Designed miniproteins, single chains. Designs and how they scored, part 115

Each design is a single chain, and the fold is of that chain. pLDDT is the mean over its residues in the fold that is shown.

## One batch from the design tools (miniprotein)

Design m3997
Fold by ESMFold2-Fast:
Structure m3997 (fold): chain A 80 residues (1-80)
Amino acid sequence: MQEELEKELEEAVKRALEAIGRIPDEAERAAYMEQVGALVKEAREAIKKGDIEKAKEYIEKLKELARQAEEVAERQRRAR
């Protein structure tokens, strides 16, 4: 279970960072990066404590953050 959650967290972080990296606006990119850092910290603490439900919650928040970042990147790319 812990290994599966850690792998899912790694994939969610990778996708979020790729999406955030496409955001041209430095301020919005920085804000999303701060959110990723906070969620990763909380997810890892939940995994260490064996709190599977909390870990899944934070991983889902990371996936949602990645989707939001992709929308922001697309919007800003079109505005240029």
Scores: mean pLDDT 82

Design m3998
Fold by ESMFold2-Fast:
Structure m3998 (fold): chain A 95 residues (1-95)
Amino acid sequence: EWRVTVRVSETRTVDGKEARFIEITLTSADGRVTVNITARLTKEGDKIVLDITITIQRGDEVTVENIREVLPASTSLEEIIERLIELGRERIAAH
């Protein structure tokens, strides 16, 4: 069983582009594993660019991954959040 916390910033202009910041934290039921996902969502014409950082902590071990994804501009915020949660779950399952 995982505890999931989602935080989404207000839309703001970064380098002339519309941007939003998303933070997702997944914690195992026993608190031994924490996954923190931070993503910058930028709208670029017909595309959404996601710059994603995933941090996985198990006890004293910390793993950091940086991922860039490109999605259609029609992709909803809800779909983006679900995708980010799945990325976190996949990393937990792989470790």
Scores: mean pLDDT 80

Design m3999
Fold by ESMFold2-Fast:
Structure m3999 (fold): chain A 85 residues (1-85)
Amino acid sequence: MEEARAELAALAAAADAGDVDAAIAHLRRVTDLAVELARAGRLEEARELMRELLAVANASPTRDRRFALAATAAAIRVIGAILDA
């Protein structure tokens, strides 16, 4: 979970700075980690990471549609992995 926390912090910082491309890149890495946790049967950690990811996305001052679509796709991927586990 150290890697996931570092990526979440980087996501929040990039989103706050308005760096949409960096924010999407960190969002994708957090999503991949959450999917890996779900596939490993670590469902509560996957759910918590998804909750934190969505909280950062929702708190972001950016209204960029690419970021919003990436966050929606991330949620769908993590939920799918949890349901398949």
Scores: mean pLDDT 79

Design m4000
Fold by ESMFold2-Fast:
Structure m4000 (fold): chain A 71 residues (1-71)
Amino acid sequence: SPLDQARAELVRLGGEASEAYEKYQKGEISREEFNEKLKKLKEEVQRIRDQHPELAAEADGLLSLIDSYLK
């Protein structure tokens, strides 16, 4: 279903955010590249949230995690 696909996409986006953070912490990517990657991921998470309000709690959790990484 579209909802199951959206839930799977949130899991994928969360994995990408965590991987980007690990690469940044290891010095494998610049701060500028890291910020750009997480900004794009945040925009995609927000899009899913707007399209699937049923996933708001899951999306908000991931947005909070991404925001914590950007500090």
Scores: mean pLDDT 88

